Designed miniproteins, single chains. Designs and how they scored, part 78

Each design is a single chain, and the fold is of that chain. pLDDT is the mean over its residues in the fold that is shown.

## One batch from the design tools (miniprotein)

Design m2695
Fold by ESMFold2-Fast:
Structure m2695 (fold): chain A 81 residues (1-81)
Amino acid sequence: MDEIVSIDEIIDWLVEKIETLPPKATEETINLLAALQDLEMISKGIKNPDELFAKIGSKEAEWSKVVEVIKEKYGIEIKRP
């Protein structure tokens, strides 16, 4: 499915997800923070995406590619918007 989302929408989703996690979800929180930092750096043009993040554009991305990259790199399964 070719559902397109902005990188800023993905960042906002990750922030909301982190804020709703219980304190005992430490590993999930750490992995979500790592994903958030990488996406923020790419969105701001601070670094070029690696080969996995090349599937995610600097402005907008196909949600299925975002899910694939986050799962492969950080081990997190996220729901589509």
Scores: mean pLDDT 65

Design m2696
Fold by ESMFold2-Fast:
Structure m2696 (fold): chain A 66 residues (1-66)
Amino acid sequence: GVEETAERAAKEEGADIVAEVELNGVKAVALYAKGKITTIRTGSGPEGQKAAELARKKVEEKAAEA
């Protein structure tokens, strides 16, 4: 799924931080490495876009705490 693909990409790219969110059953995952977001995976449609925005904010917050 989206999470599995993101986990695989994180392992291959050496991502430092991963953030997952779910909105109305739509999941989004954001990967952070080398001081930036490297990957965002989400579903289609407006819910997917909103979930991606939330995942982006969450991973940036985690990076700021690190």
Scores: mean pLDDT 72

Design m2697
Fold by ESMFold2-Fast:
Structure m2697 (fold): chain A 81 residues (1-81)
Amino acid sequence: SAAGVMLPFRQAEALLAKARATLTADLPDDEKLAIMESSIAGLDALIAAMRAARVPPQAFAPLEAARAEARAILAEFKAAA
């Protein structure tokens, strides 16, 4: 149902926003890495929960897009280190 997807979408948006904010935050690199990796792990858990709940793939495609963007942010951070 739509209601079963809306909360994970809001959580995914928050995790992606945290990863984006962390890239430019005034924090030690080890703390930035931990936050970005934690954000990606959170997105992985949300996608796994949606799959376990038998949600159609097209309904959680935005979560997979958010995860891809978070992974790109982490890759950019590692390349700049």
Scores: mean pLDDT 81

Design m2698
Fold by ESMFold2-Fast:
Structure m2698 (fold): chain A 68 residues (1-68)
Amino acid sequence: RERIAQMVVALGEYLGKTEVGEELARLIVEEGLSVDEALDILLEKGLITEEQRRYFLEAVRWLEERLR
């Protein structure tokens, strides 16, 4: 959870939109949503692209597998 929150903030900085990373972290940490659910909400709001959503999902899955 905490590592995922840090990674989503870093993604927001990489995209030049810190508000995207902050909202994604809020949805995951405060509302208890999965990364998939939180990214779907951001995509529907038009805050990220489909390519950015896919990139983030792959990055999170890679990290989760490595941390097992």
Scores: mean pLDDT 72

Design m2699
Fold by ESMFold2-Fast:
Structure m2699 (fold): chain A 76 residues (1-76)
Amino acid sequence: LLEEARELARREGMLAAHVALAEAVAGPEVAEAVRRAAEAGRLVRENLDDPEVERRAEAVAEEIRPAAERLAELLA
C-alpha cells in the first residue's frame, strides 16, 4: 500500500515534468491537454464501475486529440 502510494507520487512527479516540457516546447494548450489526459485516466482507474466516468474520459480524449497529434508531430 505505502509502496504503491509512493510509486503513484513518483509517476505524478514525472507527469509534472512532462507537462512542463510540453509547455516549453509546444505551449500551454498542449501542456493542458497532457494534464487533462492524465486526470481522465486517473478518474477511470478510480471509478472503473461508473460508465459516466468512462464516457467523460472518452469525451476528454476526443477534445484533446488535435493537441496530442500536434505534440506527436513536434516530438517525431
Scores: mean pLDDT 63

Design m2700
Fold by ESMFold2-Fast:
Formats: sequence, C-alpha cells, structure tokens
Structure m2700 (fold): chain A 55 residues (1-55)
Amino acid sequence: AAVSATDGRPSPTGAVVSRETAELLERYLPPGTSVEKDPERVVQALREAAREAAA
C-alpha cells in the first residue's frame, strides 16, 4: 500500500544495534566479531542472511 509515510529514514544506525540483532549476529557470525566493535560489518552480515532467507 502506498501511503505518504515520510518519517524520514535516519542515517546508518549501525553504531549501536539492539540486543536482539546482536544475538542473531552472534549466531551467524563467529564469536570474534563484536557487534559493538564492528557494528557495520555485523549489520552487513545480518542483511545478507535476511536477504538469503527472503530469496
């Protein structure tokens, strides 16, 4: 449905992801990649996993 939902997408919020996201990433990523240290990397992996699941 096309509605005028223009809340405005904020800039990349990868600096601090939710605990839930961190848990998911910990499962997909090796316990060497800290979400807080490499949030950008972690987010990338999460997106890839989500995309694969959707595809």
Scores: mean pLDDT 58

Design m2701
Fold by ESMFold2-Fast:
Structure m2701 (fold): chain A 84 residues (1-84)
Amino acid sequence: APTPAQLEADVLAALALIYSAIAKNTLERAKDKSPEEREQAVKEANKMIEKARQLADQAATLDPGSAAVAREAIDETEKLVKEF
């Protein structure tokens, strides 16, 4: 059975994935909008990415394996921000 620390790490990793998904969705919604709206979307996405990384780091502290998928998703989302 999972330990309490593993369960907490899984919850934190899931929250990190949610914040990463919010960042990606923010960029997708701004894709065809004005340059000003796109710049605002990038700023908002970066805030969500920062929150996601903090949560993934907390998950890794409790169980290193639980953060791997979240970190990969965050890296992909950060790449999308840089290409936007």
Scores: mean pLDDT 86

Design m2702
Fold by ESMFold2-Fast:
Formats: structure tokens, C-alpha cells, sequence
Structure m2702 (fold): chain A 86 residues (1-86)
């Protein structure tokens, strides 16, 4: 379904961002921009809880807290995976 494809695309983007954050291959400024765009996209999909996790992750990036950012991304990924399970 369209919804399943959108959720799978979100998961893939988050896993890539998580890997880039761990590797130090994304700037904090670019990571914040990506997370804010993902938050807006999640709101549009009717996923306000996921959007809130992205906003919190963006704030953690601004604070230089990579571990908290990754924790929040992992939480969002798990919630998205649960939504795919029906």
C-alpha cells in the first residue's frame, strides 16, 4: 500500500541518518535540517508522535548529544516498524 511504502521510506531514511551520525559523515546543521523536514513529513502522514521524536532528536543534535539523538531515532524506527505490522 501507499502508506506501507511511505513508512518503509521513513525507516530507510532514519537508518541512513543514524549511520551517518555514528560515522560523523553528516554535519549537525544538515542533520537538524533533515530531522525538521522528516518531522514535517511525519505530521503530514498523521504521525504526530513520530514527528515529536524527530523534533526532540533535532534538539539533541543542537546540544551535541549524539547518543540521545541515536536513542530517539531508534525509538522512532521501532514505532514505525510496529505500524507496518498492522
Amino acid sequence: SEKEKELERLIAQLEELRANLRAGTVSPEDAVAQLEALSDYAEKLGLPEIAELFRKAAEAVRQGNVDETIRLLDEAIELLKKKLEE
Scores: mean pLDDT 87

Design m2703
Fold by ESMFold2-Fast:
Structure m2703 (fold): chain A 85 residues (1-85)
Amino acid sequence: MKIETRKVVGDGETVQKAIREAAEEAIKSGWEVEIKIKAAKLPEKTFKLTPDKKEAAKAAREAMEAAGEAALADGTVELEITIKS
């Protein structure tokens, strides 16, 4: 089993792009993905995308929305994406 961890630090556009790319790969392949969002002004949030495509799409949308909110609040967001294939 392949495990890949991606760490991204940036603005809302940068982190939302990273989440979208990871979610697209996972949804196409049925992979499990964990997305952890950190910002100095907001509590840490964790989102899990399961191999179920409908549930994964919903979780990916929620994670992108949370990352956008964090970027608006702090300007910079730290993102950790773990992909299990």
Scores: mean pLDDT 79

Design m2704
Fold by ESMFold2-Fast:
Structure m2704 (fold): chain A 89 residues (1-89)
Amino acid sequence: GRKMTEEELKKLIEKLTGEVLESPEKLAEAAIELIEEGRINDAAQLANILMSEGKYEEFEKVLEELKKKDPKLAEELEERKKKIEEAKK
């Protein structure tokens, strides 16, 4: 696959932050590609966007791949999800 630059990632985040409700799958695919490239922190940022917008199915797909590379960061993201869900009750 095509490697993403930091500028391409920032543009993708800006575009998909506005469009995440319409294109959550594209954001998840981008995050998984970043994980494969070893860009774990960038992938975690996209996962946080999915979580903040309530796109939990797509978030879980990213989380599963992230657990394979950085299980501690994946656990931190899962705990944040639980706190967000609890705060909405």
Scores: mean pLDDT 74

Design m2705
Fold by ESMFold2-Fast:
Structure m2705 (fold): chain A 110 residues (1-110)
Amino acid sequence: MEELEKELEEAKEKGDKEKEARLLYKLGELYFEKGDYDKAEEYYKKALELAQEIEDYELQAKITLNLGKVYLKKGDYEKAEFYALSVLDGSSDEELREEAKKILEEIKKK
């Protein structure tokens, strides 16, 4: 984690928005794995804003899927459904689409 935070500061100092977005995404994944869904949400939202600015549509789709997973874990089924449907609307990536459908199936069980 400390290594990723150092790389993030270096990317910011160099103005490397593409590297900054990917490092924020990795920090979001790391906090999600630790069960810190509030920090995962914070980092994913920051990563999404940058991914939108640089028009990295593949990174946007991955972040959007993971925000859906965050909201599912937090019990916010309305937001989880919104992000999962956004992946299905905006991505042709079959793996991301299958994962989004899994989020929707988990919501149906509630």
Scores: mean pLDDT 87

Design m2706
Fold by ESMFold2-Fast:
Formats: structure tokens, sequence, C-alpha cells
Structure m2706 (fold): chain A 75 residues (1-75)
């Protein structure tokens, strides 16, 4: 099952928000991994009955945790 175009747009907007905040601190490969992670988590949440809002909140939480983990390894 695929996300709708509206859901994909919301996921992309979340990714652009995180890219603006962290994109200069992470490699292109790391940012693409974060993009993939956001999409997969949001898709999983929606497929399991979460609202788009809940799916985005979960995706942001998971993505931020992974970004902080990557940044900690660079420190």
Amino acid sequence: MELSEEEKKAVEELFEKLKKEYGDKLTEQEMESIRRLIYLVAKWAVENGASLEQALELSESVARGEIERLLAKKA
C-alpha cells in the first residue's frame, strides 16, 4: 500500500523542515537515509490506523532521534 499524494506531500514538507535545520550538518547520504526513514515510519503508522498527524509526529520523533545519534558520533 502506498501513501496518498496528500500524505506524500506532508512527509516531504516534514523532510524539508528537517533538511533546513540539519542539512548542512549531515552528509547527502545521511539526509537521504533520514528521508527514507520518515517515509517508511509514516507509511507504517498510516497502514496501522494512525491519523496523518500522528504518523508525522511519530516520523519526526524517530527521525530526530536518528539525526541526534548521527551528530553525537561526529562529536
Scores: mean pLDDT 83

Design m2707
Fold by ESMFold2-Fast:
Structure m2707 (fold): chain A 84 residues (1-84)
Amino acid sequence: MDAARRAALETIDRVIELLQEELKRYEELAKQGNKEAEEQAKSLQRLISRLQALRDAIAAGQLSAEEVEIQLALARMTLSVLEL
């Protein structure tokens, strides 16, 4: 609802989107019998689930304004790494 909360949700949603694209690549390799890709896909699934839970907590107003600002900063750092 406020600018920081909206920015946090938009940034986390973008991080989830990029991780889901990465997950699709590893799932395709795992289907071909690549064990390393299978393990990486499981790790990405767990990370995506945790980020979705965080996103839902922010959307539900479960975090303070200070916590939202911290999560926004962390999401922005994560996004900058994923987009490089």
Scores: mean pLDDT 85

Design m2708
Fold by ESMFold2-Fast:
Formats: structure tokens, sequence, C-alpha cells
Structure m2708 (fold): chain A 58 residues (1-58)
């Protein structure tokens, strides 16, 4: 069970991870990158989604 302070810190971390995910999704759409590079960015986005989901559970 998380304290209110720990919950606030977790919410801040989740916000940062969501921001990073959004930024990487934009890079994955950039036509200046190769399809291989875009696929790597999409994989990182999926990893960030998993981290966010884990933090949101507890």
Amino acid sequence: KLSPREQAIRAAVIGILKGAKFFLEKLAEDPSFSEEQKEKYRKIVKELEQQIAELEKE
C-alpha cells in the first residue's frame, strides 16, 4: 500500500513516461527515419507502455 507522497511520486513518473512515449511515437512517424529505425522506436514505445501499466497497478 502506497502513502500519498509515494502515490504523487508515482503519478509524476507515469507522466514523464507518457511524455517520453508520445515523443517516441512522433519519431516513429517521421519520414526522415528508415523503417528499421521507426520499428525500433515502436518497440521502445511498447516497453514504455508495459512500464506505465506496471506502475499503475501498484
Scores: mean pLDDT 80

Design m2709
Fold by ESMFold2-Fast:
Structure m2709 (fold): chain A 79 residues (1-79)
Amino acid sequence: SLAELTRQLVAALRAGDKARALALLEQLAPHYPIARYLIERLSRLSAEELRAVGARLPADAEDLSPGDFLGQIVAALLP
């Protein structure tokens, strides 16, 4: 389900698991065009930088709709 993909993506981001995060975003991309932008942005980050993005996500990130959650990742990437 999309909710399961979102939950797994939250865990991957918080762990800094770049390969897992990118693979999960590829599964979301057919449903959410913003996921393509996130694949490009996150592919340039180190595992440490990816963990920092995960740390900026709200505590209830996994309870958000997939679209709202992807928007929170975009916000976490802003300076």
Scores: mean pLDDT 84

Design m2710
Fold by ESMFold2-Fast:
Structure m2710 (fold): chain A 99 residues (1-99)
Amino acid sequence: MAWEEIDAKPSEEQRKKALELLDEAVRVDPNAETAARMVRNAIEAGSRPVAWLVAGVIHLDVERGSIGPKAGHLVIAAAYYVAGDTENAEEELKKAREA
């Protein structure tokens, strides 16, 4: 993604995939609710940079054990889809499936 596209809004497909992953994460681990809300706020704001920052925060929550690894990686994948980083989103989705 070019630098000038960082602030571009997520596509409808990316937004839909992100929302589906967030719903799954909360079903797997209710502790993911606050993290899922942060990603939903990034979708509403239409801000890819905010989505990238949220992904970083959720990585820290997973490392600390505040969110289970399966739910954590689902939320991180959703954040990367919102950020337009499909490659990292698919890698995180793979980690969620292996957790």
Scores: mean pLDDT 77

Design m2711
Fold by ESMFold2-Fast:
Structure m2711 (fold): chain A 97 residues (1-97)
Amino acid sequence: DVQERLEQLRKKAAEALEEAIRRAEAGDLEGAREALEKAGEYLDEAIDLVSSDPSSSVFDVMGLSTDLSTVRQALERVEAGDLEGAIRLARKLREDL
């Protein structure tokens, strides 16, 4: 079931985002980056899954693409040393998942 697999990937992405927030709050730039990269990998997997299934909605692809864009923005914030900005983006995205 594509929807069951999608829900599992969203849950894994949310768990990775929670880890990224924890690492960023601790000032662990490397750990926050690794956790955000992992969240992005789960979202990429989810996009591939829904894109290959003709029963999936175009809105699922659009939503996941927006979520992945938010992860990339959070990664850019970590690279810039803006941990508060990265935490804000990760928290917002976790609410959407």
Scores: mean pLDDT 84

Design m2712
Fold by ESMFold2-Fast:
Structure m2712 (fold): chain A 66 residues (1-66)
Amino acid sequence: TNEERARGIRDLADEVEGTNPEAARHLRRAADAVSRGDYDSAGRHIEKARELGAVDEARRASDLVS
């Protein structure tokens, strides 16, 4: 479900919070967007997390929404 996908993305945000809190914020915004069914917004926030250096977590988040 969208909620299960969103939870997975929030778990990834928690993993990166201590090293890259700005990327974690974008992953949480992506999770919120997924919960709403807004996959376009989710994809943009995942891409921003990648640009901020959370490359592995952004890839894993992208896999959850594909």
Scores: mean pLDDT 88

Design m2713
Fold by ESMFold2-Fast:
Structure m2713 (fold): chain A 85 residues (1-85)
Amino acid sequence: SELELKGAIARAELAELGLDTSGLSPEQAVALGREIGRLRRQLAAGKLSRAEAVARIKELAARYGLTVSDAQAEAMLDRMLADLA
């Protein structure tokens, strides 16, 4: 299905950032992927400080039962910023 394909793509993209996606449904993976995409666009536009971006990553992960440390969130942010360069 389209949802299963979109879910698989979202899981792969989230896993590239270091998130454990094994517990996410296809719907959850797509929803979190969209929120991360929104965050990437805000970062590209210069609309978020580093501290705001780290806090947002932790908040987004927590909504889906994922625990992300400050160090893990910073690593994810650095990966997102590298992908924008």
Scores: mean pLDDT 84

Design m2714
Fold by ESMFold2-Fast:
Structure m2714 (fold): chain A 113 residues (1-113)
Amino acid sequence: MEEAIRKAVEESLAALEAGQDATIRRISEDTSLITTLVRDGRAAVPGGYNVKTGTVSEIGKNSKRWIVVSLERDAAGRLRLVGVSAAGETPELTAEAQKLAELVERIVRELLA
């Protein structure tokens, strides 16, 4: 599982470096990784994602768990981590997503170092 998550993070960061503002990847059957640039407290995801409220748009609605990696560009255009959040359809699924979010945050910090 960790290797699959690392690959999903690597491919997501590469997509943002290549000029995409947001990407979505499955990391398991019911878990999506959403990686997005943030401007003015809002994610650049089509249909909208409000970083402050944790509301996911139509994108990713077929998942039961979501991990959201929020990034911004510094003055040199380099990706910088804003935060990682997690959500699930139930409190139990939210707790599981939070554990995965801790691993995702570690991997993102390693790759952006």
Scores: mean pLDDT 73

Design m2715
Fold by ESMFold2-Fast:
Structure m2715 (fold): chain A 100 residues (1-100)
Amino acid sequence: SRRAVADQVLDLLLELLDQMIKLSENDPEVKAKLEEIRKEVEAIKNDESASVDEKAQRAIEIAREAKELVEKNETLSEKQKENMIAGLEIIIGLAERVLA
């Protein structure tokens, strides 16, 4: 079940990144960087050598990277930033629960 939960965390992160990419349609630089982060998540999900704990930890690291990118962006509206950051913090919390 822990493995299934870790895989679900990665799937939720992919779904959130897809929504963030859609919200970034008017910011091509942010959109491109989010698309790169999404590819990183797909690589983690498909990493057969990674343990459940490693996948959860890497999900936290990637979500924190995406959060920092959103926080530093000056083109996104404050409401868009708040929504994106809130979603990423939820994913971090879910991944932290896998590690507990």
Scores: mean pLDDT 83

Design m2716
Fold by ESMFold2-Fast:
Structure m2716 (fold): chain A 79 residues (1-79)
Amino acid sequence: SASDLFRQGADYVEQGDVDKAIDLAEQGMQLAHQSHPGSPLTQQAIQLGQQGIRYARQGDLDKAVQLLRQASDLASQAS
């Protein structure tokens, strides 16, 4: 699920594997859009996923983890 992909992304950020985390978060955003495209929760999850990726690229790993976990929680609620 999109929720699982965002959570795995957060776990890889914690491990310092930023490239894998970004790939998983992007897959999570794509799957969330495909599964529930009209959901406000899906839109918020995608926005949090995008912010998480930006912070991961900037090296703010703590903020990236927080945002990707929030994206996972919202994606789970959209289901």
Scores: mean pLDDT 83

Design m2717
Fold by ESMFold2-Fast:
Parts: sequence; C-alpha cells; structure tokens
Structure m2717 (fold): chain A 116 residues (1-116)
Amino acid sequence: SMMDEVFAPLSDETKALLTAIVNGDLDGLKEIFKDLDLDFRDLMVLRLLAEPPPGETPKEVLELQEKISKGDQVSALKAASKLLSDLSQQPIFSKPVRDRFKKFLAEVQAALQSLE
C-alpha cells in the first residue's frame, strides 16, 4: 500500500501506530498501548484521535492523510513528526503515554535525518 511505502524506514510498531491513527482504528491504538495502565483520560483522548466526530478530524491527521495519498515519503514523515510532537505534549495524556509518543517521535525524526 502507499502507507507501507511511505513509512518503509519506520519499525513495524511505529507503522502500526500511524496506520491506526490514519485509519481511525481504536482497537489498533489500544493494542499499541496495552502494556501501559491506561486511565480514563488516556482512553478518551485515544478515542477522539481514532473516532473524531464528523468534521472534527484533527488538522494534523488530515495533513498526514493528504501527504500519504501523494506518496511523498519526506512530507508524510514530516506530517507524522508534527502529529506525534503534538500528541507527546498533550497534557490530558498520562506521562507514560506521552513518553511512548516521544519514543515514536524520536524514531520518525531519526528516519527523516537519514533521508536528508
């Protein structure tokens, strides 16, 4: 798929995360964080990310979807980096969830540096 090609330099876990976000796969997101004791606020934010109300999809998710559809690997990884940066700073998430997003962010940033 175009997603597999665009995210080729990323680990299977980071690909699964970004694919779950782009496709609105809440169960996929829960699986990625299953080793963490997710609290109610963590689950609510993950649900809003995967299943936003109609017309309320975050701008960062829409931008990522657009860059993937164009097959531009560098632009898609930059959009993913921006989205993951925003999620890593989300104050409603617990610290373990924010730290996990920081780990995914670091991997995307390393992949971008390898392509420059």
Scores: mean pLDDT 87

Design m2718
Fold by ESMFold2-Fast:
Structure m2718 (fold): chain A 78 residues (1-78)
Amino acid sequence: MKKLTTGRALTRVHDAAGRPVLAEITVTGTGSKEELDEAAERLAREADGRSLAEARALLDQYVADNPAVTSGELRVLP
């Protein structure tokens, strides 16, 4: 069984009311930590300035398109 690794990056997105919020993107998969960190950073850059819903859609699409990625999470920070 391949060991799962997690990559993380921060992004700023807009909530449903258009308010800027800080969010953490987490991607988990069978790639190296460096590869997963790069994936999270790319997704964070693509999500920057988008709505929370669009950012989640980007993450879901990335997980669907990349078999080495088993899950993705977008968490709004307090």
Scores: mean pLDDT 81

Design m2719
Fold by ESMFold2-Fast:
Structure m2719 (fold): chain A 78 residues (1-78)
Amino acid sequence: AKEEIKELAKKAAEAMKKGDKEKAKEYGRKAAKIAVDSGIPLEEGIQIAVDATREQGPDEAGKQAAQMISNALLEESK
């Protein structure tokens, strides 16, 4: 579960780097659903996403991907 979230976060960062915002949002939603379905706390899910996107580069694309995943987690968790 946590490893799947990391991989999806990295894919979201790669999509943002390529300018594919829709694909990044899709990966973000998948990561959020896995986190919630697996019982991962919101704060932990956000931290996993932030750490994983930073590994793909400390650039604006990584920050935007982390924000997209954080927003998806907030929407999914309620």
Scores: mean pLDDT 75

Design m2720
Fold by ESMFold2-Fast:
Structure m2720 (fold): chain A 64 residues (1-64)
Amino acid sequence: DLAEELARITGLPLEVAKELIEKGYVKSLEDLAGYSPLNPKPGETVTLRLLKEDGSIEEVKYTL
């Protein structure tokens, strides 16, 4: 399950990992070019760098 693997690798809540996949931000783990911090706590802002199909990188920030 991609959502479970994304949550395990990043430390994100499973529900957040599912939402990122449902919105089309992450289609495979190879799309995740970078993220910080590892194992984020509630209230922390997480930065995701996502490789898009056109080869560009989109930076997405969200607060847990």
Scores: mean pLDDT 75

Design m2721
Fold by ESMFold2-Fast:
Structure m2721 (fold): chain A 103 residues (1-103)
Amino acid sequence: DLEKRREEVLREASEAVKEIHEIVTKLTEAREQLKKATPEEVRKIALEVGDLAGVSEEDKEKIAKAAEEHPEMRTAVAGAYAMETLEARQKMVERALEVVEKL
């Protein structure tokens, strides 16, 4: 049934778009919080955003520590997580296309 197959494809595509939107929203919120956050808060935000972007535990901890100890690193941390989020978005789009091509 073409209608059922179409509904499944739209559902999977919708879920992928929702996940991408959540990552982008969290990253945007983290950037705004970094402008007014204490060093300890910057560390917590960096760890959370790194988790969402799929950064390794070791690299996530290194970035968070640098942001906490060096306030000038706040902009660099936000930029690095923006790049990681962009790569995650590309992987999700690629996965969505694979699903659509199969259905």
Scores: mean pLDDT 62

Design m2722
Fold by ESMFold2-Fast:
Structure m2722 (fold): chain A 77 residues (1-77)
Amino acid sequence: MEEKIAEAIKKAVEEKFGVEVSNVEIEEITELGDFYLVKAKADITKDGKTTKAEVTALVKVANGEVSVLDVKVEELP
């Protein structure tokens, strides 16, 4: 399940921000009823520059499908 969540977060970030995402590492998953709050770290590549970022995603899992409802990216110094 973590692999599907990581892949869904990668795709959501890439589509929302127009960047390349690699090395998604899930740090924390908190269950909020029908939703999961996921905290992860990832490598973000834009214009050939790779930087580390913290990703926070709100995810719904139903019938084996993962849907990312919202995603926030904060670049680490």
Scores: mean pLDDT 80

Design m2723
Fold by ESMFold2-Fast:
Structure m2723 (fold): chain A 73 residues (1-73)
Amino acid sequence: MAKKLEEEALEKLKKIQEELAKNKTNSVPEEEKLELQELAIKAVEAAGVELSPEEKEEIEKKKKEIEEWKKKK
């Protein structure tokens, strides 16, 4: 049943990942970069993608950065 939705979610993740890469290279404001990273993390979690240990660590580290940034607001 959910396979089509799972494939669409993976495709969406790909697009978010590409946007993150573009924002890194295009010198966008840190704030916008963090917002995109937060969206990417939520999409990964929602899609239920199996992550490597290194990817999990990166996501956790990024979540903490975003949380600290939000507290600054």
Scores: mean pLDDT 65

Design m2724
Fold by ESMFold2-Fast:
Structure m2724 (fold): chain A 77 residues (1-77)
Amino acid sequence: MEEVEKEILEEVEKVTDYLVKQMKASKNPIDKLNLEFLLYTAAITIVDEYAKKYNLTDEQKEKIREKVFKLVREKLA
């Protein structure tokens, strides 16, 4: 579990850093909102894909999702 969690967090961080960079470059508030929506959608998709690949339990998936959303929120602040 810990190794899978690390892989998920690293992939989410990579995607988040890319999208946050795009948000900072944009002057349009609508584009920023759309990028934020894409970021959370991508994060959920990454967690779901790894959960299927490694047969994670719903409890394990939820714990990782909480950590992923915390990482995203901290990067957006």
Scores: mean pLDDT 80

Design m2725
Fold by ESMFold2-Fast:
Order: C-alpha cells, then structure tokens, then sequence
Structure m2725 (fold): chain A 71 residues (1-71)
C-alpha cells in the first residue's frame, strides 16, 4: 500500500538522521517523532494489511533497539 511505502521511507530517513546525530537526547527525540508518525499513518489507513502493519512495527522495534544499544 501507499501508506506502507511511506512508512518504509520514513523509517529509512530516520535511520540516516540517526547516523548523523551523536546526542542521545536528540536521537531519542527523532525516534519518538518517527514512532508517532508511523502510528498515526497506521491508525488512519484502514486499507493497510495486517502483514504490512506487523512489518512496520517490527522495523520500528529494530530502530528503537539500535538507538538503545548506542546509549
């Protein structure tokens, strides 16, 4: 779906931002803002499949784990 492609692009953009940011507080803010945007897209998109929703949250969990490991 278009929403799922937007979510994947948003997560990838966030990953690139996190590579350039060394401040743990700013990194957490970037992650939180991305989580909020993804959750909003999922909540507003009834055409998104369960499989796409699961994959989106799995990618967010992976991103969150990377942020925590580098604290």
Amino acid sequence: SAAFEEIKALIEETREKLKKETDPQKRRKILVETVEKVDELISKTPSMTKEETVEAYQKLIELAQEVKKKE
Scores: mean pLDDT 81

Design m2726
Fold by ESMFold2-Fast:
Structure m2726 (fold): chain A 70 residues (1-70)
Amino acid sequence: DLSEADALLEGIRFILNSKETKPMSREELIDKIMKETGISRETAEAALGVAEVLGAVKRIPGKGYVFVKP
């Protein structure tokens, strides 16, 4: 249904709009993105990478990923 670019943007949009307050492991976060958006694992991983570069998600050593609020 979506082009690869549109699928990537859906994954990024999901991350930016997340209200999650607890740290999530990489696998938990990727599985949640896939479940909520229907995009592939590869696209979900790419979306997570872009969100991390944008500062929307931060990796905490030993805890995983947290969502950064503006």
Scores: mean pLDDT 79

Design m2727
Fold by ESMFold2-Fast:
Structure m2727 (fold): chain A 73 residues (1-73)
Amino acid sequence: SDTEVSRMLTEESNNYSTLSTQARNAGDTTGANNLTTLSTISLRLARGETVDPTTFKTASDNANTTKNKLNSL
C-alpha cells in the first residue's frame, strides 16, 4: 500500500540521516552531505512528492560511493 511504502521511505530517510551524522563525526563532510541529500529525497518521496529521476539516480549513486568510502575508513 502507499502507506506502507511511505513508512519504508521514512525509515530509509532516518537511516540515511543517522549515517550522515556518523560520516560527519568521522570527518567525511562530503559523504555526510550526500547522505543528507538522499535522506531528504527519501522523505520527499514518503510525502508523495515527485522527485526528478535524474536527481534520484544521482543521489543513489552518490550514496553507494559514500557507503564504499565509509567502509574504507
Scores: mean pLDDT 78

Design m2728
Fold by ESMFold2-Fast:
Formats: C-alpha cells, structure tokens, sequence
Structure m2728 (fold): chain A 98 residues (1-98)
C-alpha cells in the first residue's frame, strides 16, 4: 500500500540520517545494529547478550516515554514498523538538537 511504502521510505531516511550522525556504515547496518548504537549514544542500559531487535526496540521506546509493544503486537510487522518509525523520529529530534 502507499501508506506502508511511505512509512518504509521514512524509516530508511531516518536510519540513514542517524547512521551518518553516529558514524555507522549504513551499507553494513541492520535495524538491530542501528538501535544498539542509538542505545549506546543515549546511555540506555542494555543487558549483556540482549542485543535482539525486539529487546532494543522495547528499551528505547521505554526510554523515550513511549508505550512499548506487547508480545502479541511484536508479532505484527505493521505495529513493529510504526514503533520503529516513532522511535527513530524521536531519536532524530534529539540528535538534531545536539
């Protein structure tokens, strides 16, 4: 759908901008590696060995004052993408203010 494509394009744009700011090579980056770098930059404590995408997304959502997705919602790709977009937009606002 057009809405899904627009969301995907915005996520890609934000990932590129954030990666450039944090010095990450976007061509080698995954969503997980980008979220891990964001957590490190923001001082979010990530438990040892818990660098999975779902865990990082939840921790960052909580840090940013967002309501984290439930386990059931984490199984819905559209809800995960919506949360990823909201997290990346808030992170970009923080980084642009630095």
Amino acid sequence: SSERRERERRIQELQRKIAEYLGIDISKATGETILEAIAEHLGVEVPEGETRFSTLLRLLAEHLGLEPLSEEEMRDPNKVSDMMLEVLEKVNEILEAE
Scores: mean pLDDT 83

Design m2729
Fold by ESMFold2-Fast:
Structure m2729 (fold): chain A 80 residues (1-80)
Amino acid sequence: SLLEEVRAYVDKADEIAALDEPDEVKRARFQAYLEEVHRRLAELLRRIVQAELEEQPLSPEEQEVVKALEELGLERLAAE
């Protein structure tokens, strides 16, 4: 599911962040991973951002991804 794809993406980011390496190296590793992220997921995320900027309706799949990102974002903000 799209929720599982988004969660795997976040989990991989956390895995890289937990490595005992300089921040610059961690950033490079994460950037390489982002470039390997499934094209469909990258296109969906880009479309969601564009739709929000243009105030266009989201598809059901895009709405599911937005909810997953909002839940993760709220947890991250609460941790501050």
Scores: mean pLDDT 62

